Designed miniproteins, single chains. Designs and how they scored, part 41

Each design is a single chain, and the fold is of that chain. pLDDT is the mean over its residues in the fold that is shown.

## One batch from the design tools (miniprotein)

Design m1405
Fold by ESMFold2-Fast:
Structure m1405 (fold): chain A 94 residues (1-94)
Amino acid sequence: SEEELLAKVKDVRIEVEGKTVKVSFRLDVPEEEVKELAEEIAKILKKKLEEAGFKILSVEVEVKGTSAVITFTFENEEEAKKAAEFIKEILESV
């Protein structure tokens, strides 16, 4: 389930940098599974953001060992800040 997958996300850090939101986290899984799971998490977060009315211009996923960073780009800094708060609520609710 989406809830079960999001529960594997540890040490979450959400940062706003201009028009971008960076969601950094660690996954408690083998390194060979990190990229696939990070991409699935990015897809879930993108879907929830779009359903909430956010317009996402780009999504980037970077992995290093058991750590991942998802970068979302928005139209302006105000939208990025609102999106960061929304993502925080999603990840704190599981």
Scores: mean pLDDT 84

Design m1406
Fold by ESMFold2-Fast:
Structure m1406 (fold): chain A 65 residues (1-65)
Amino acid sequence: HGEVNRKAREILERLRAGETVVAPDETIESEDTQDGATRRHVVHESRLLAAAETALAAEKARAAA
């Protein structure tokens, strides 16, 4: 998996550590080569932050249930 997944993991880990995370709205590009084909994944960093916050909230909810 490409840069997008690495960046998402970093954001989630920082949030879990209680750090203040400000993700600028940057376009993140990653290249993934599978079966001899290169695919480019392009996402906005703000979307990764939102997803990480949602995932962390869901983890806390599951722990409480």
Scores: mean pLDDT 63

Design m1407
Fold by ESMFold2-Fast:
Structure m1407 (fold): chain A 75 residues (1-75)
Amino acid sequence: KKEEAEKLIKEADRLADEGERQFEAGNYPEAADLYRKAVELYEKAEKLLGKTSPELANRIVAYRLLAVAAEVEKE
């Protein structure tokens, strides 16, 4: 399960990075979708680990807020 959690975190990081690029480019709807997908994967990884790390918890909160910010910009 640790390997599965690690793969989910790595994939979530990739989606979050792409979301940040889309946000910077002004593609807010795409950024919001990517941030939400990243959060879902981080949450799945947290559940598989059975214990949260402060870093993982902070990423979940940060990208949830960024998804909301991008959604507001979407109209």
Scores: mean pLDDT 80

Design m1408
Fold by ESMFold2-Fast:
Structure m1408 (fold): chain A 78 residues (1-78)
Amino acid sequence: MRRLLEELARLVGTTVETLEEAAKRLEAGEHLSEGFLRALSVATGIPVEELRELDERVVAGEMSVREFFAEILERARR
């Protein structure tokens, strides 16, 4: 996980600590804030609707927190 968050933080121009806080929210079964999803959308170029779908899948238990960040990293590199 840490390496994945470090790579994503570098790509989007944020801190690992910011992404670790987001990971903690998701691990607690909490949705990411709308503000965070919009900021991530601007930084990655991924539509906010797609980020909301991924967030919903994690909270529903259909996707792990690790898979969530890996998917964002993969889509952001496209």
Scores: mean pLDDT 84

Design m1409
Fold by ESMFold2-Fast:
Order: sequence, then C-alpha cells, then structure tokens
Structure m1409 (fold): chain A 91 residues (1-91)
Amino acid sequence: MAITEELQEKNKKAAEELEEKALDVEETKKLLRERLKDPEDKVTLLLLASVLAKKEKKRYVSIEEVRKLPEEKKEELIEELAELLKKEAEE
C-alpha cells in the first residue's frame, strides 16, 4: 500500500516538472527520456500512449504497447509530445 502511494507521489512530481518545462522543447525532451527509463513512471507512458493513439488514429493505445516500442519509435513519440506540450503551454 505504501509503495503505491509513493509511486503516485513520484508520478505527480514528474507531471509538475513536465508542465514547468513545457515552453522549452529541448528540456522537455530530456526530461521525457529520463522519465521513460523509470518503468514505474506511468504518467509519461500514458502521455506517450495518447500521442501514439492520436498519431495512428486509434481510440486506445495501452502503456504496454508503448513499452514494447523500439527506442527509435519512442524518440519519435517524445519529440511529438514535447511539441504538443509547448503548443498547449503557449495557449
């Protein structure tokens, strides 16, 4: 139970850090790459799954599908997510 609460707190901090750096695409990309190395960072995986679903015009993409992607495809999603976060922050 405590492990689940610690994981949610960690994911909350990851989301806050992404929002803070959203205007800087390069810093956002660095942060996303670092967060993806943590298998417990479900917030980053959910955001990438949403980008992949939109890109492939699917209603749903699982976190597990994102985890199984080759590194080259993950980098492509990181780039698109960083651009989307910047656009959202500028609005």
Scores: mean pLDDT 71

Design m1410
Fold by ESMFold2-Fast:
Structure m1410 (fold): chain A 81 residues (1-81)
Amino acid sequence: SEEAAEEGRRAAELAREGAELARRGKKEGDGSRYTGGAILAIGSALHAALLGRYSEEAREAAREALEALREAGLKVDIPIK
């Protein structure tokens, strides 16, 4: 559905933003930024993965978001359907 695709893209964008925040926090030794970024990244990636069950576009966005999380050192195993 179009709604699932839109929400999935938005969630994937938030996941990438969170991953970038976490990456920056780790580099700067800022535990608060790292933790906040990690929570945003993981939560948003989970949301995108869930929406991927209803939209091929959302599923693809979720995969890209998980790749960004891995690049940031956030190694999570989130199933994508």
Scores: mean pLDDT 82

Design m1411
Fold by ESMFold2-Fast:
Structure m1411 (fold): chain A 76 residues (1-76)
Amino acid sequence: YELTEEQRRRVEEIVRRYYARYLAASDDEKMGVVLEAAEELRKLGREALEAVRAEYERGSTYEQQFLYAVAQVALE
């Protein structure tokens, strides 16, 4: 399964919006930000979520690691 250009743009939008909030959040608030991002990412559908998780599993940037964590939560 490969992400469409629309799905990739949506993933980039989610990272841009929620990662900034995540960095600004207190430790007690961080899980809430992850859960909100997971709800948005879940709208892409299960196959897209599995593809995101697989693609970013070995992500080296903090943004990629954040996205991997959000995808893991979205799949639960």
Scores: mean pLDDT 78

Design m1412
Fold by ESMFold2-Fast:
Structure m1412 (fold): chain A 62 residues (1-62)
Amino acid sequence: MPSAEEMAEAALRTVRDLVERGLRLSPGGAGFLAGSVANALIAAGKFDEAARVRDEIFRLAE
């Protein structure tokens, strides 16, 4: 199985791709995605990566 870190990077790349193609992220949608990915990273002990991914998803919700 891919690591939580690899899965988080794949999720980030997918969200970036969709935003580049015109997807609009609502603040609620960004919060849900950021929470889900961050919780997986926190469960794996990757607290710095969790913070980074959360910030990046919220940045995409501009």
Scores: mean pLDDT 73

Design m1413
Fold by ESMFold2-Fast:
Structure m1413 (fold): chain A 83 residues (1-83)
Amino acid sequence: MDDELVEAIKELLEEFGIKATKEELKEMLQGLGRVNTIYLVKNELREKVGLPREPYDAEEAKKIEEDPVGYIKEFKKELLEAK
C-alpha cells in the first residue's frame, strides 16, 4: 500500500473537515484502486465547494497512475481557491 498517498488523501480530507482513518483509506484503495478512489474523493470535495463533478477521463487516469500524490496536490489548490 502507498503510505504517502494515504497520508495525502487524509490531509486533503481533514482540510475540508472530513475525518477519515488511514485504515479506511487503505481499504478503499485496495477495493476500488487508486484511480477510482481519487476520483471519488475529488468529486465529493468538488461538490462540497460548489464545483461541478468531473467525468472519467483517460488522460487524468494516467496522471493519477503516474503521480497520485502530485495529482492530489494539483486539485487541492483548485478546491482551496473555491472554498
Scores: mean pLDDT 79

Design m1414
Fold by ESMFold2-Fast:
Structure m1414 (fold): chain A 96 residues (1-96)
Amino acid sequence: SDNLSDEELNQLIRPNAALAALLAQRGETRDTLTLGEVLGLISELAIDQNLLDPNNPNIVNLSGTPLGELLGVDEFDLNNVKEIAERILTQATVLP
């Protein structure tokens, strides 16, 4: 499924320093967030930086961006939230 469960969205994570610095651009300074909260902040950051494709607002162009460099991707499909989540989890510690 391209969608995350409520249980997966409620997973507590601790972003690493590089991810935390990007989230701080949206005013988020907590050490621990849910995966769903981080996904929401990444979506808002993409909108703020005008990274959405003008012909398809579900496509985020990350090529040459700090976020793209951090996550190791040139593009996200916002309809594939699971893939975005898996990339975010490479830059965070999953908590018990």
Scores: mean pLDDT 82

Design m1415
Fold by ESMFold2-Fast:
Structure m1415 (fold): chain A 77 residues (1-77)
Amino acid sequence: TKQAEAEKLYAKGNELYRQGLTAFKNDDLDKAIELFEQAIKLYDEALKLTTDPKLKMEIEINRGMALILLGVAKLVK
């Protein structure tokens, strides 16, 4: 179903976001930037597929956090 596809994309986005956090902590800013951008792309694709308001809100929150950290990584690079 589209909902199951959205949930899988969201899970993949979360995994890339976690990898981005690890790269950021290790001061690998180029890798962190790439991983956060990839996570945001997956969140955007999940948002296109879901009609569940709760899942939409969860994706938008995590997307917002990824955007903030992407901005920080770009500023300190």
Scores: mean pLDDT 91

Design m1416
Fold by ESMFold2-Fast:
Structure m1416 (fold): chain A 69 residues (1-69)
Amino acid sequence: MGELEELKEKYENTPDPEERSGLITQIIQLEIRRLREEGASEAELMRAAMKYLPEIKKITQEILKEINK
């Protein structure tokens, strides 16, 4: 299994919002690195970074809920 696939599986199986935040950051960084190595355009790199914006928002809301629990 690839490193990116392992991180995605860990993310899906991790209930802790703080740990999920760390995992999504690693996923984004690896995906951007892979795309750069494959000769992706700057537009593709920007799209990859922005693709995870809804997940980042969700994780942030989950972290805020846990802190106020």
Scores: mean pLDDT 76

Design m1417
Fold by ESMFold2-Fast:
Structure m1417 (fold): chain A 89 residues (1-89)
Amino acid sequence: SEAVELAKKALELAEKALKGEVSPGEAADELVKAALAIMKEAETKSELLKAIGFALQAIGLRIDYELGADEKELAERALELAKEMLELA
């Protein structure tokens, strides 16, 4: 599914962000795409609400990145979110 593919890509980018190979902003952008795909593929209200929560968290990561938050902290948050998204996808 598109949700699984995007969630896996978001996980890979979050892992690379922890290594300093990409920005946490790039990981956050992919997390937004993954969350939107999970929302589209959601079959239950519970899945939809969880996916909306993931989208809001991913948007929050991007905003914090633009505001100059600690990049290691952002990468750790992105990794945790990506793992949760992949479980739901």
Scores: mean pLDDT 89

Design m1418
Fold by ESMFold2-Fast:
Structure m1418 (fold): chain A 64 residues (1-64)
Amino acid sequence: MLSEEQIEEAGREVAERTGVSVETAKGAIELVNLLGLERGVQMVERELGPEVAETVREVYLKYA
């Protein structure tokens, strides 16, 4: 699981790459951190779309 500091850093990178807000990006990273990679990314894809979901997956794996 990512630390709070890693969630902040990962969220900023996702926001920068996708154009979603830092708050939204952090929420997506926290969701993956809570539910696990596969389930979390599926939920992100449903809510924010496949581009954001794939970016969240890539960024999360850099910290895992």
Scores: mean pLDDT 85

Design m1419
Fold by ESMFold2-Fast:
Structure m1419 (fold): chain A 68 residues (1-68)
Amino acid sequence: ASAEELAKAKLVLRRLIDRSTVLNPAQRKQFEEALLSDDYDVVSAAKKEIIQLDIEDGVKTLKEAVLG
């Protein structure tokens, strides 16, 4: 990945961290540490993890709303 692609990935990760309502303080710290990494794979993995956590929370919330 280029420096431009890394910078763009970090911007997306920062936005995901800021928007997430499901991250506990330890997870937030872990993902903020990933933002300081210059490894594109680390940043990309962190993005995928936050998206997965948000999906899992959304599914749980919908299931609880329907099943009650």
Scores: mean pLDDT 78

Design m1420
Fold by ESMFold2-Fast:
Structure m1420 (fold): chain A 89 residues (1-89)
Amino acid sequence: MLKAVALALDENGNIIGKGEIEVTREELEEHAARLRPDHPLAKLAQEETGVPPERIYLVNPLSPLGQRAAAAIGVDPKDVAAIVIAVLD
C-alpha cells in the first residue's frame, strides 16, 4: 500500500476537501491517469502537497478509487468534479 494525499475539486476547480488515503499500484493503473507536469491540476496538487508532478494522478470520481478517495476526504461524491491523488513515496 502506498500513502497518498487525495484532493477533491469542484466544477470551478476549487479544492473542497483534502485527506490521506492508501492506494495500490494496481488501483492507480486501473482507475487513474498520470497528469503531465505542465497540467494546471498537477501544479495545484504540487503546491498543496509538495509532491513532484511525476507522482500526481487524475482519478474519475465515479471510479471505485474515486469514490473511496471521496469517502476518505469526507466529501459528497455528487459535489466532486475531479479527484487528484499525490503519491507520497
Scores: mean pLDDT 82

Design m1421
Fold by ESMFold2-Fast:
Structure m1421 (fold): chain A 61 residues (1-61)
Amino acid sequence: AGELAERGGRAGSSPAGAAASAGMGAKVDGIEQQRAATLAALRGETPEEAGRLAGEAAKRA
């Protein structure tokens, strides 16, 4: 049952949560590829860039 969009909206509206997910969730599949994207975001990219990278990684997962 997925008639509530609150779950997805919450994750997409949290730039800090998106950045944290990129750092924490990077250790799953494709560690080298995921690390490259996560390191770019965590190395000091803008919050917008960090959120975008996290969202892209999640969409491809």
Scores: mean pLDDT 53

Design m1422
Fold by ESMFold2-Fast:
Structure m1422 (fold): chain A 64 residues (1-64)
Amino acid sequence: VEEALQEARDWAEKIFGPEAGEEAVRNARRLIEKYGLSPEEAAAMAVTAVALRKIGDEIDKEIA
């Protein structure tokens, strides 16, 4: 459990900064608690969600 969450934090932090790493961990924990997802699945989904949100924000900022 902790290993998958740590990897999610490291990946998001490396790409988007420490705030994104913390957000990925929080989101992954919610997915595990709310939907009973495996830690690895929750971590992957949380990182993907953070990435999509960051990309969307940049696109919206550029075309605003």
Scores: mean pLDDT 76

Design m1423
Fold by ESMFold2-Fast:
Structure m1423 (fold): chain A 79 residues (1-79)
Amino acid sequence: SFAELPEEVDERLIEALMKDSKVPEELAREMLELQRKAIAGEATEEEIEALAKRLEEAGHTELAEIVRSQLRAALKLAK
């Protein structure tokens, strides 16, 4: 899809979490929930950065960058 909506990146985020970093489904679901909050305009950039930092400290640096990029984009579109 060529839409600017972050819905496609949501599926790509889950896929990257599970395939690239072998992230367990429970953690991937938590990231999805934050993404849904960002789309709804309920998340803050600080919440997104906090999750990304947790991912970095857990060794998922690439995932943290993806989360920062995609969820910030979703949040900006929602506001």
Scores: mean pLDDT 68

Design m1424
Fold by ESMFold2-Fast:
Structure m1424 (fold): chain A 76 residues (1-76)
Amino acid sequence: KDEKIERLLDELRRVVAEQLGEQAADEIRASLKTAVQQGDTDSVLDIVEGVASRIPDPELAKRVLELGKKLVEVAE
């Protein structure tokens, strides 16, 4: 379970780093990890939607939403 969460967070961080930069990627990863650990699925979705809205590439934005949905599934 924890390894799957870390892999999803790392994959999402990679997309965010390429689009929004390393600092934003680190901050977003940390926020998502905290929300997932707390079982706060509403915060996970809010963070993921906010990130996706900042990504101009629609395919990468969709990828971020897919990864966020998988994080919610694992957090439950």
Scores: mean pLDDT 82

Design m1425
Fold by ESMFold2-Fast:
Structure m1425 (fold): chain A 98 residues (1-98)
Amino acid sequence: MEEEEKRREAARRTLEGIARALQWLADNGNLSPEAKKALREAAEYVREAARTLNPESIDKAIEALKKVAELDPSLRDFFDAVIETLKAIREGKPVTPA
């Protein structure tokens, strides 16, 4: 119970950090308007995942991030790392808070 609570708190903080990073990149990154729009949509799905922690919300966030990676391949490694973190949270694995 207490360990699960700490795990959920760490997951929420990690997701909130990711959402803030995606929003910052959408606002300040040298990206196409289409990539910026997709990043804002991805940030919203990650925020929803942070609030709910349900697998469906996390899966939607992963799909949105995959779309951004396809629109800007230069950021693929970054988005692949973020997607891997989201998969870990979805599977209930421990994650290091951002």
Scores: mean pLDDT 78

Design m1426
Fold by ESMFold2-Fast:
Structure m1426 (fold): chain A 95 residues (1-95)
Amino acid sequence: MEEVKKLIEELKKALEAGDFKKAREILGKIISTGDDEGILEAAKLIAEEAKKGNKEARVIAAGLYLAAVGGRDEETVKVLEPVADEGLRELEKAS
């Protein structure tokens, strides 16, 4: 029900502000829309932030990567694969 384009803009602002709690909430809303293009755009933004060395962004990338693998979303998997390994290791340490 929320406009995916507006959610992508809000996600970008949350990531730029370092507000990873808000970024996770917005990402959950984007995923809930089932919009493959919106999910792919969100994945690209998260991967870019993760490549900058942000640990929280790498953890988010790992979670989205696992969801994309389960959903057979090959484009999202390809975008996140370079940052997912380190994020998965950080998820294990948080457990």
Scores: mean pLDDT 77

Design m1427
Fold by ESMFold2-Fast:
Structure m1427 (fold): chain A 61 residues (1-61)
Amino acid sequence: MMPDEREIKESMVLMGLSIFKTLVEKKTKEQQELIKRAEEKLEAGDVDGAMEDVKKFIKLL
């Protein structure tokens, strides 16, 4: 059974957040807030919104 598109997006967001948490040695308040918002959106089922916050986090790096 192929994984659902939502499950694939979810795993990608989780992987991105994990990488950013390890790569950012000194986190600004804004970067920490973006991570928190993305995690909260994922838990609420807003995978697309969480992915947008991850993209914003990448842009700040």
Scores: mean pLDDT 73

Design m1428
Fold by ESMFold2-Fast:
Structure m1428 (fold): chain A 98 residues (1-98)
Amino acid sequence: SSLEESLKKYEEKLPELTEEQKEELERQRRVAELFRRLEAEGLPEEVWRRLQELGEEEDLEAALRKARELAEEYEETSPAAAEVARLVAEELEKELAK
């Protein structure tokens, strides 16, 4: 993916990166791995649509609730979709804690 190509460029500069840049790089690596797993599972269109709707929710507290619900709902049927929802929930929790 284009994200994986961008990550490779940053890995070549890893010794020169700040701690904040290293944390962002690790975050991007987790996202890229997750997208590869979603492609491998061949997700139904409905699952993709619900993940997209999550990204469009402007109320952060409502988005967090939806992310948690999607993670629980997809735990058994699509582990990769459940992991995407969990990562979204973690990022929203960090943002709401500010």
Scores: mean pLDDT 69

Design m1429
Fold by ESMFold2-Fast:
Structure m1429 (fold): chain A 89 residues (1-89)
Amino acid sequence: AKLTLEELAELAKASGLSLEETIRRAAEALVGNAEKLLEAGAEEVEFDLSGLSDEVRRRIAERAREIAEERGLPLEIRLEGDTIVVRRK
């Protein structure tokens, strides 16, 4: 079964984190890893999030876009099925 927002919130609580903080950390790690791989010569970076529900994947993708815009990073972040795909604009 895919991890729901409710299940993620319970796991976050067990770790002393809020749901929003957990999503923020996941999005920050995703953006940071994508930037490093693109700088190393990757044309596109794919993150398999098939273990997460559609709602969790959307929340992470939305937060990742916000972080990229706030940091002035020229990144295109797309949700393609179960995968988040990142490339330079």
Scores: mean pLDDT 86

Design m1430
Fold by ESMFold2-Fast:
Structure m1430 (fold): chain A 86 residues (1-86)
Amino acid sequence: MSPVEELKELLLKVIDEVKPHFSPEIQALLDQLKAQLKKAQTVDQIVALWDQFMAQVRAITDDIEEDITLGAMETGMATLRVSIEL
């Protein structure tokens, strides 16, 4: 697969895994992110969409469980970036 397609598949899988751990408001933002990721054409666009989403969620979440889940997502994204570069 192309690096763009591989990154999309991995991120969509991560989103599906973490979605149940968030509030309905953040779940709606995750659904918007999934739609935007499907339309993205470059790795840079995917990274920008992910970073924007993480910033938006961190600005609105005040729940410890959601903050822990965001930390896991950041670690997952960092690992995916390394895996695609290798």
Scores: mean pLDDT 74

Design m1431
Fold by ESMFold2-Fast:
Structure m1431 (fold): chain A 92 residues (1-92)
Amino acid sequence: LEEDIRLAREVARLLLEAARAVEAGDAEEALELLERALELAKKLEVDGEAIAELIEEAREAVEAGDLEEAYKLALKGVFLAFATIVELELRL
């Protein structure tokens, strides 16, 4: 539980930083942050697969130059990660 909460918090932080990079038009930084978030999301036992799917879609959007879609997907990932944190904290 505590490890999963820590991972979900780090995923949320990386996705917020990725969203900021997308807003700034920094595709290279956004892709690096999304890749780091994806590696951590794969270690999450709760909602990790759903979060990873959103991150992969966000990466595809950045690569296609669709920064508006990439921003929306990154924010959806942030909200799902926060929902996971709340769920796990309620189990403590």
Scores: mean pLDDT 84

Design m1432
Fold by ESMFold2-Fast:
Structure m1432 (fold): chain A 70 residues (1-70)
Amino acid sequence: SEEEREKRIDGIAQSIVDLYIVALEEDRRWRGEPPLSEEEKEALRKKYLPIFRQSVREHDELAEELRKLE
């Protein structure tokens, strides 16, 4: 159903955002930069969640592949 599809898309998008933040924190740590604050992480989630949600919606086959990377 469309409702089930939207829930799946939202879950995948949230996972992608969380993974992106983890990767960004690791990159900053590797470069000797200060860690992201909770406020910065929240700002990133608010900024990127709708972007990734739209991207996942447009590319359903990519979404299925990305789910396997959790």
Scores: mean pLDDT 80

Design m1433
Fold by ESMFold2-Fast:
Structure m1433 (fold): chain A 79 residues (1-79)
Amino acid sequence: SAEIRRLALETARRLGLDEGAILAIEYEMQHIERMIAEGAPREEVLERVRALADFLARESGDEAAAREFYERAAEIVER
């Protein structure tokens, strides 16, 4: 969803991630948005969101910010 994409990009920018990391996030979000639009199981969408949160943690070193992203994104998926 556009809401999850906005959250991911805002989080990445706040964490000061480089252009390459931002581009990787945008590509992954396009895939996640397509999965949601095609009615993929919530569990599969959540696994991709978790992988994105792990990527944010690895690139930034801020595990708490990555966890906050995951929790907020999961709430959006579970609506």
Scores: mean pLDDT 87

Design m1434
Fold by ESMFold2-Fast:
Structure m1434 (fold): chain A 60 residues (1-60)
Amino acid sequence: MMSPDTQRNLDAARAALAAGEPAAAATAGWHGKVLAQSNGDEASAEEAERLVREALARAR
C-alpha cells in the first residue's frame, strides 16, 4: 500500500521533472524510494527509482 508520505514524495518528483528541476526531482524521488522500501511497497519503490534515474539523466 502506498503511504501518504511516499505518494507526496513521488508527486513532488514528478512535479519537479515537469518544471525542469532535475536536482529537486532526484531528491524527492530518493525520499520516496526510501519510504516505499521501509513500508515494503516494492511497486512504489520501483517507480521512485525510475523517477530518480530519469532526473539524473536530465541533469546531464
Scores: mean pLDDT 80

Design m1435
Fold by ESMFold2-Fast:
Structure m1435 (fold): chain A 70 residues (1-70)
Amino acid sequence: MDAGTYAQLGAEAAKRGDAAAAKEYLQKMLDTGTRSGIALGRAMAGNAGLPAEAGLDPEAVARAMTEAHA
């Protein structure tokens, strides 16, 4: 499974309020070790109102995204 698919699954989990599943999918996105996975993490952090560097912290991104949909 590619980084983009994990990013999508993480975003969907956050939208339904499942921060634990969102964190797990975002961690798997980063675990692909790809430049695309890192870039997606940074973009998702920015979209959640966090610094881009927080994109390497899947817990922080998952929490912020989930809180935005609560």
Scores: mean pLDDT 77

Design m1436
Fold by ESMFold2-Fast:
Structure m1436 (fold): chain A 59 residues (1-59)
Amino acid sequence: SAALEEGERYGRLGVGYLARGDSAAAERFFRKAAEGYAAAGDQEGMQGSLRGAETAGRA
């Protein structure tokens, strides 16, 4: 679905920004990924993205 694809794309952006040291951008994109996964009904994707946001927020 479009929502699942959106979750995947924002998740990859979150990982990319975290690798560049932009933790603030990474946190925002991981939260957007969680919204996409939630809309798609993908609980595992949502939880993974929220953990990514927590990790980025602590960096």
Scores: mean pLDDT 87

Design m1437
Fold by ESMFold2-Fast:
Structure m1437 (fold): chain A 92 residues (1-92)
Amino acid sequence: DEEEKKGKQALNEAKLAAGVAEGMAGIVRGVMVATGLEDDPALQELYKKLEEAAREGEKYVKEAEEAYKKGDVEKAEEAAKKAMELLKEGKG
């Protein structure tokens, strides 16, 4: 079924976007720990923004997964687009 394939692709795109945000947050945290800059305000703000993006990404992954299970391809694609937008906003 073409629609099932599209729903699965949307779910995979949402998972990829959330995983990238989580990975970026992990890198920032690792740098903070390795350099002893855990109290640096700029790094704390960057980490907080990436953690918020990762949490919102996880929410959209759950929405895409639920939509995929229900066969709602349009809702799955909408959730994937929102997850991708979180990555685009984090590009600075």
Scores: mean pLDDT 78

Design m1438
Fold by ESMFold2-Fast:
Structure m1438 (fold): chain A 85 residues (1-85)
Amino acid sequence: MVLEEAEEEARRAREEGIRRLTEAGIRGEGLDEESARRLAEEVVEGKDSGRVYPVTEEGLAAVEEARRRREEMERRLREAEELAR
């Protein structure tokens, strides 16, 4: 039960991070929605393709926020897995 909830929370956190970064990319960098979403997905999933976006302060803050949330949720998921063993 706890593990299933942690997995669902991690998935929701990733989706929220993608949405937030997509909005920052559109608003800050002037990207279209599809391009912003692809970049947001790469950042949230930890795929660094060497891209320089986002370069605005708001976009960079959103990227750092998404990385922090991902690390926190991954840590919580790992702790839930250890508890369930």
Scores: mean pLDDT 65

Design m1439
Fold by ESMFold2-Fast:
Structure m1439 (fold): chain A 80 residues (1-80)
Amino acid sequence: MEVVVLARGRVTGVGETSSVIDIGRSDLPEEYRDLPLENLFARTAAGRSFPVTGLGERSSVIGTNDVEVGEEVELMATLY
């Protein structure tokens, strides 16, 4: 299995149980938007990993509120 970086972005909003990451103008291929969410995770600069609960064209939702607005995050996938 390979781990790949799909996009790089920053936290734009922190909610009660989740946070939104702006993926910006990344080269996220359309094919990766159809990956099961279980194959996706977000990794912070500190090396913490969190589940991805939603993936859009320009934004992603991560299953944590233990992040700060402006924090840099990588969107990652596990591929076979």
Scores: mean pLDDT 74

Design m1440
Fold by ESMFold2-Fast:
Structure m1440 (fold): chain A 110 residues (1-110)
Amino acid sequence: MLSEEEKKALELIIESIEKMIELGEEAVRYLEAGDYKKARRLAVLAEASATLNRMLATVLGLKDKEILELLDKIVELGRRFEEAIAAKDVEGAREIVEEMKELLKKLKEK
Protein backbone atom coordinates (compact mmCIF):
# COMPACT_ATOMS: atom_id res chain seq x y z
CA MET A 1 0.00 0.00 0.00
CA LEU A 2 2.83 2.48 0.77
CA SER A 3 4.98 3.97 -2.01
CA GLU A 4 8.80 3.69 -1.79
CA GLU A 5 8.96 7.39 -0.78
CA GLU A 6 6.36 6.84 1.98
CA LYS A 7 8.26 3.74 3.22
CA LYS A 8 11.48 5.79 3.47
CA ALA A 9 9.62 8.58 5.30
CA LEU A 10 8.10 6.04 7.72
CA GLU A 11 11.56 4.52 8.42
CA LEU A 12 12.91 7.97 9.40
CA ILE A 13 9.85 8.68 11.58
CA ILE A 14 10.18 5.27 13.30
CA GLU A 15 13.87 5.94 14.12
CA SER A 16 12.92 9.34 15.59
CA ILE A 17 10.09 7.82 17.69
CA GLU A 18 12.49 5.12 19.01
CA LYS A 19 14.81 7.92 20.23
CA MET A 20 11.82 9.79 21.71
CA ILE A 21 10.87 6.64 23.70
CA GLU A 22 14.49 6.40 24.97
CA LEU A 23 14.19 10.01 26.22
CA GLY A 24 10.90 9.06 27.91
CA GLU A 25 12.48 6.06 29.66
CA GLU A 26 15.40 8.28 30.81
CA ALA A 27 12.89 10.88 32.12
CA VAL A 28 11.18 8.15 34.22
CA ARG A 29 14.57 7.06 35.64
CA TYR A 30 15.41 10.66 36.65
CA LEU A 31 11.96 11.07 38.22
CA GLU A 32 12.50 7.84 40.25
CA ALA A 33 15.91 9.19 41.36
CA GLY A 34 14.27 12.47 42.52
CA ASP A 35 15.92 14.58 39.79
CA TYR A 36 12.71 16.39 38.86
CA LYS A 37 14.43 19.11 36.78
CA LYS A 38 16.16 16.60 34.45
CA ALA A 39 13.01 14.45 34.21
CA ARG A 40 10.93 17.53 33.27
CA ARG A 41 13.47 18.68 30.64
CA LEU A 42 13.53 15.24 28.96
CA ALA A 43 9.71 15.00 29.03
CA VAL A 44 9.42 18.40 27.27
CA LEU A 45 11.93 17.22 24.62
CA ALA A 46 9.95 13.99 24.09
CA GLU A 47 6.66 15.93 23.66
CA ALA A 48 8.33 18.34 21.20
CA SER A 49 9.80 15.36 19.28
CA ALA A 50 6.34 13.72 18.98
CA THR A 51 4.83 16.94 17.56
CA LEU A 52 7.75 17.48 15.14
CA ASN A 53 7.52 13.86 13.88
CA ARG A 54 3.79 14.31 13.14
CA MET A 55 4.51 17.51 11.17
CA LEU A 56 7.46 15.85 9.38
CA ALA A 57 5.26 12.90 8.32
CA THR A 58 2.92 15.33 6.52
CA VAL A 59 5.83 17.30 4.94
CA LEU A 60 7.43 14.03 3.71
CA GLY A 61 4.15 13.06 2.01
CA LEU A 62 2.82 10.33 4.31
CA LYS A 63 -0.89 10.12 3.37
CA ASP A 64 -1.88 6.81 4.97
CA LYS A 65 -4.71 7.67 7.39
CA GLU A 66 -3.93 4.79 9.77
CA ILE A 67 -0.27 5.84 10.07
CA LEU A 68 -1.26 9.49 10.61
CA GLU A 69 -3.81 8.41 13.28
CA LEU A 70 -1.07 6.40 15.07
CA LEU A 71 1.21 9.47 14.97
CA ASP A 72 -1.61 11.70 16.31
CA LYS A 73 -2.02 9.24 19.22
CA ILE A 74 1.75 9.44 19.89
CA VAL A 75 1.48 13.27 20.01
CA GLU A 76 -1.34 13.00 22.59
CA LEU A 77 0.71 10.46 24.61
CA GLY A 78 3.69 12.87 24.53
CA ARG A 79 1.48 15.59 26.03
CA ARG A 80 0.09 13.22 28.71
CA PHE A 81 3.63 12.01 29.48
CA GLU A 82 4.83 15.58 30.11
CA GLU A 83 1.80 16.08 32.43
CA ALA A 84 2.52 12.80 34.30
CA ILE A 85 6.19 13.79 34.85
CA ALA A 86 5.09 17.29 35.98
CA ALA A 87 2.69 15.61 38.47
CA LYS A 88 5.54 13.27 39.63
CA ASP A 89 3.33 10.30 38.65
CA VAL A 90 5.97 7.58 38.07
CA GLU A 91 3.43 4.78 37.41
CA GLY A 92 1.38 6.91 35.00
CA ALA A 93 4.56 7.95 33.15
CA ARG A 94 5.68 4.30 32.83
CA GLU A 95 2.24 3.27 31.51
CA ILE A 96 2.39 6.01 28.85
CA VAL A 97 5.90 4.87 27.72
CA GLU A 98 4.58 1.30 27.34
CA GLU A 99 1.59 2.60 25.31
CA MET A 100 4.04 4.52 23.07
CA LYS A 101 6.00 1.26 22.54
CA GLU A 102 2.79 -0.53 21.45
CA LEU A 103 2.00 2.24 18.94
CA LEU A 104 5.60 2.06 17.64
CA LYS A 105 5.16 -1.71 17.17
CA LYS A 106 2.02 -1.03 15.06
CA LEU A 107 3.94 1.52 12.94
CA LYS A 108 6.70 -1.07 12.31
CA GLU A 109 4.04 -3.51 10.99
CA LYS A 110 3.33 -1.12 8.08
Scores: mean pLDDT 87

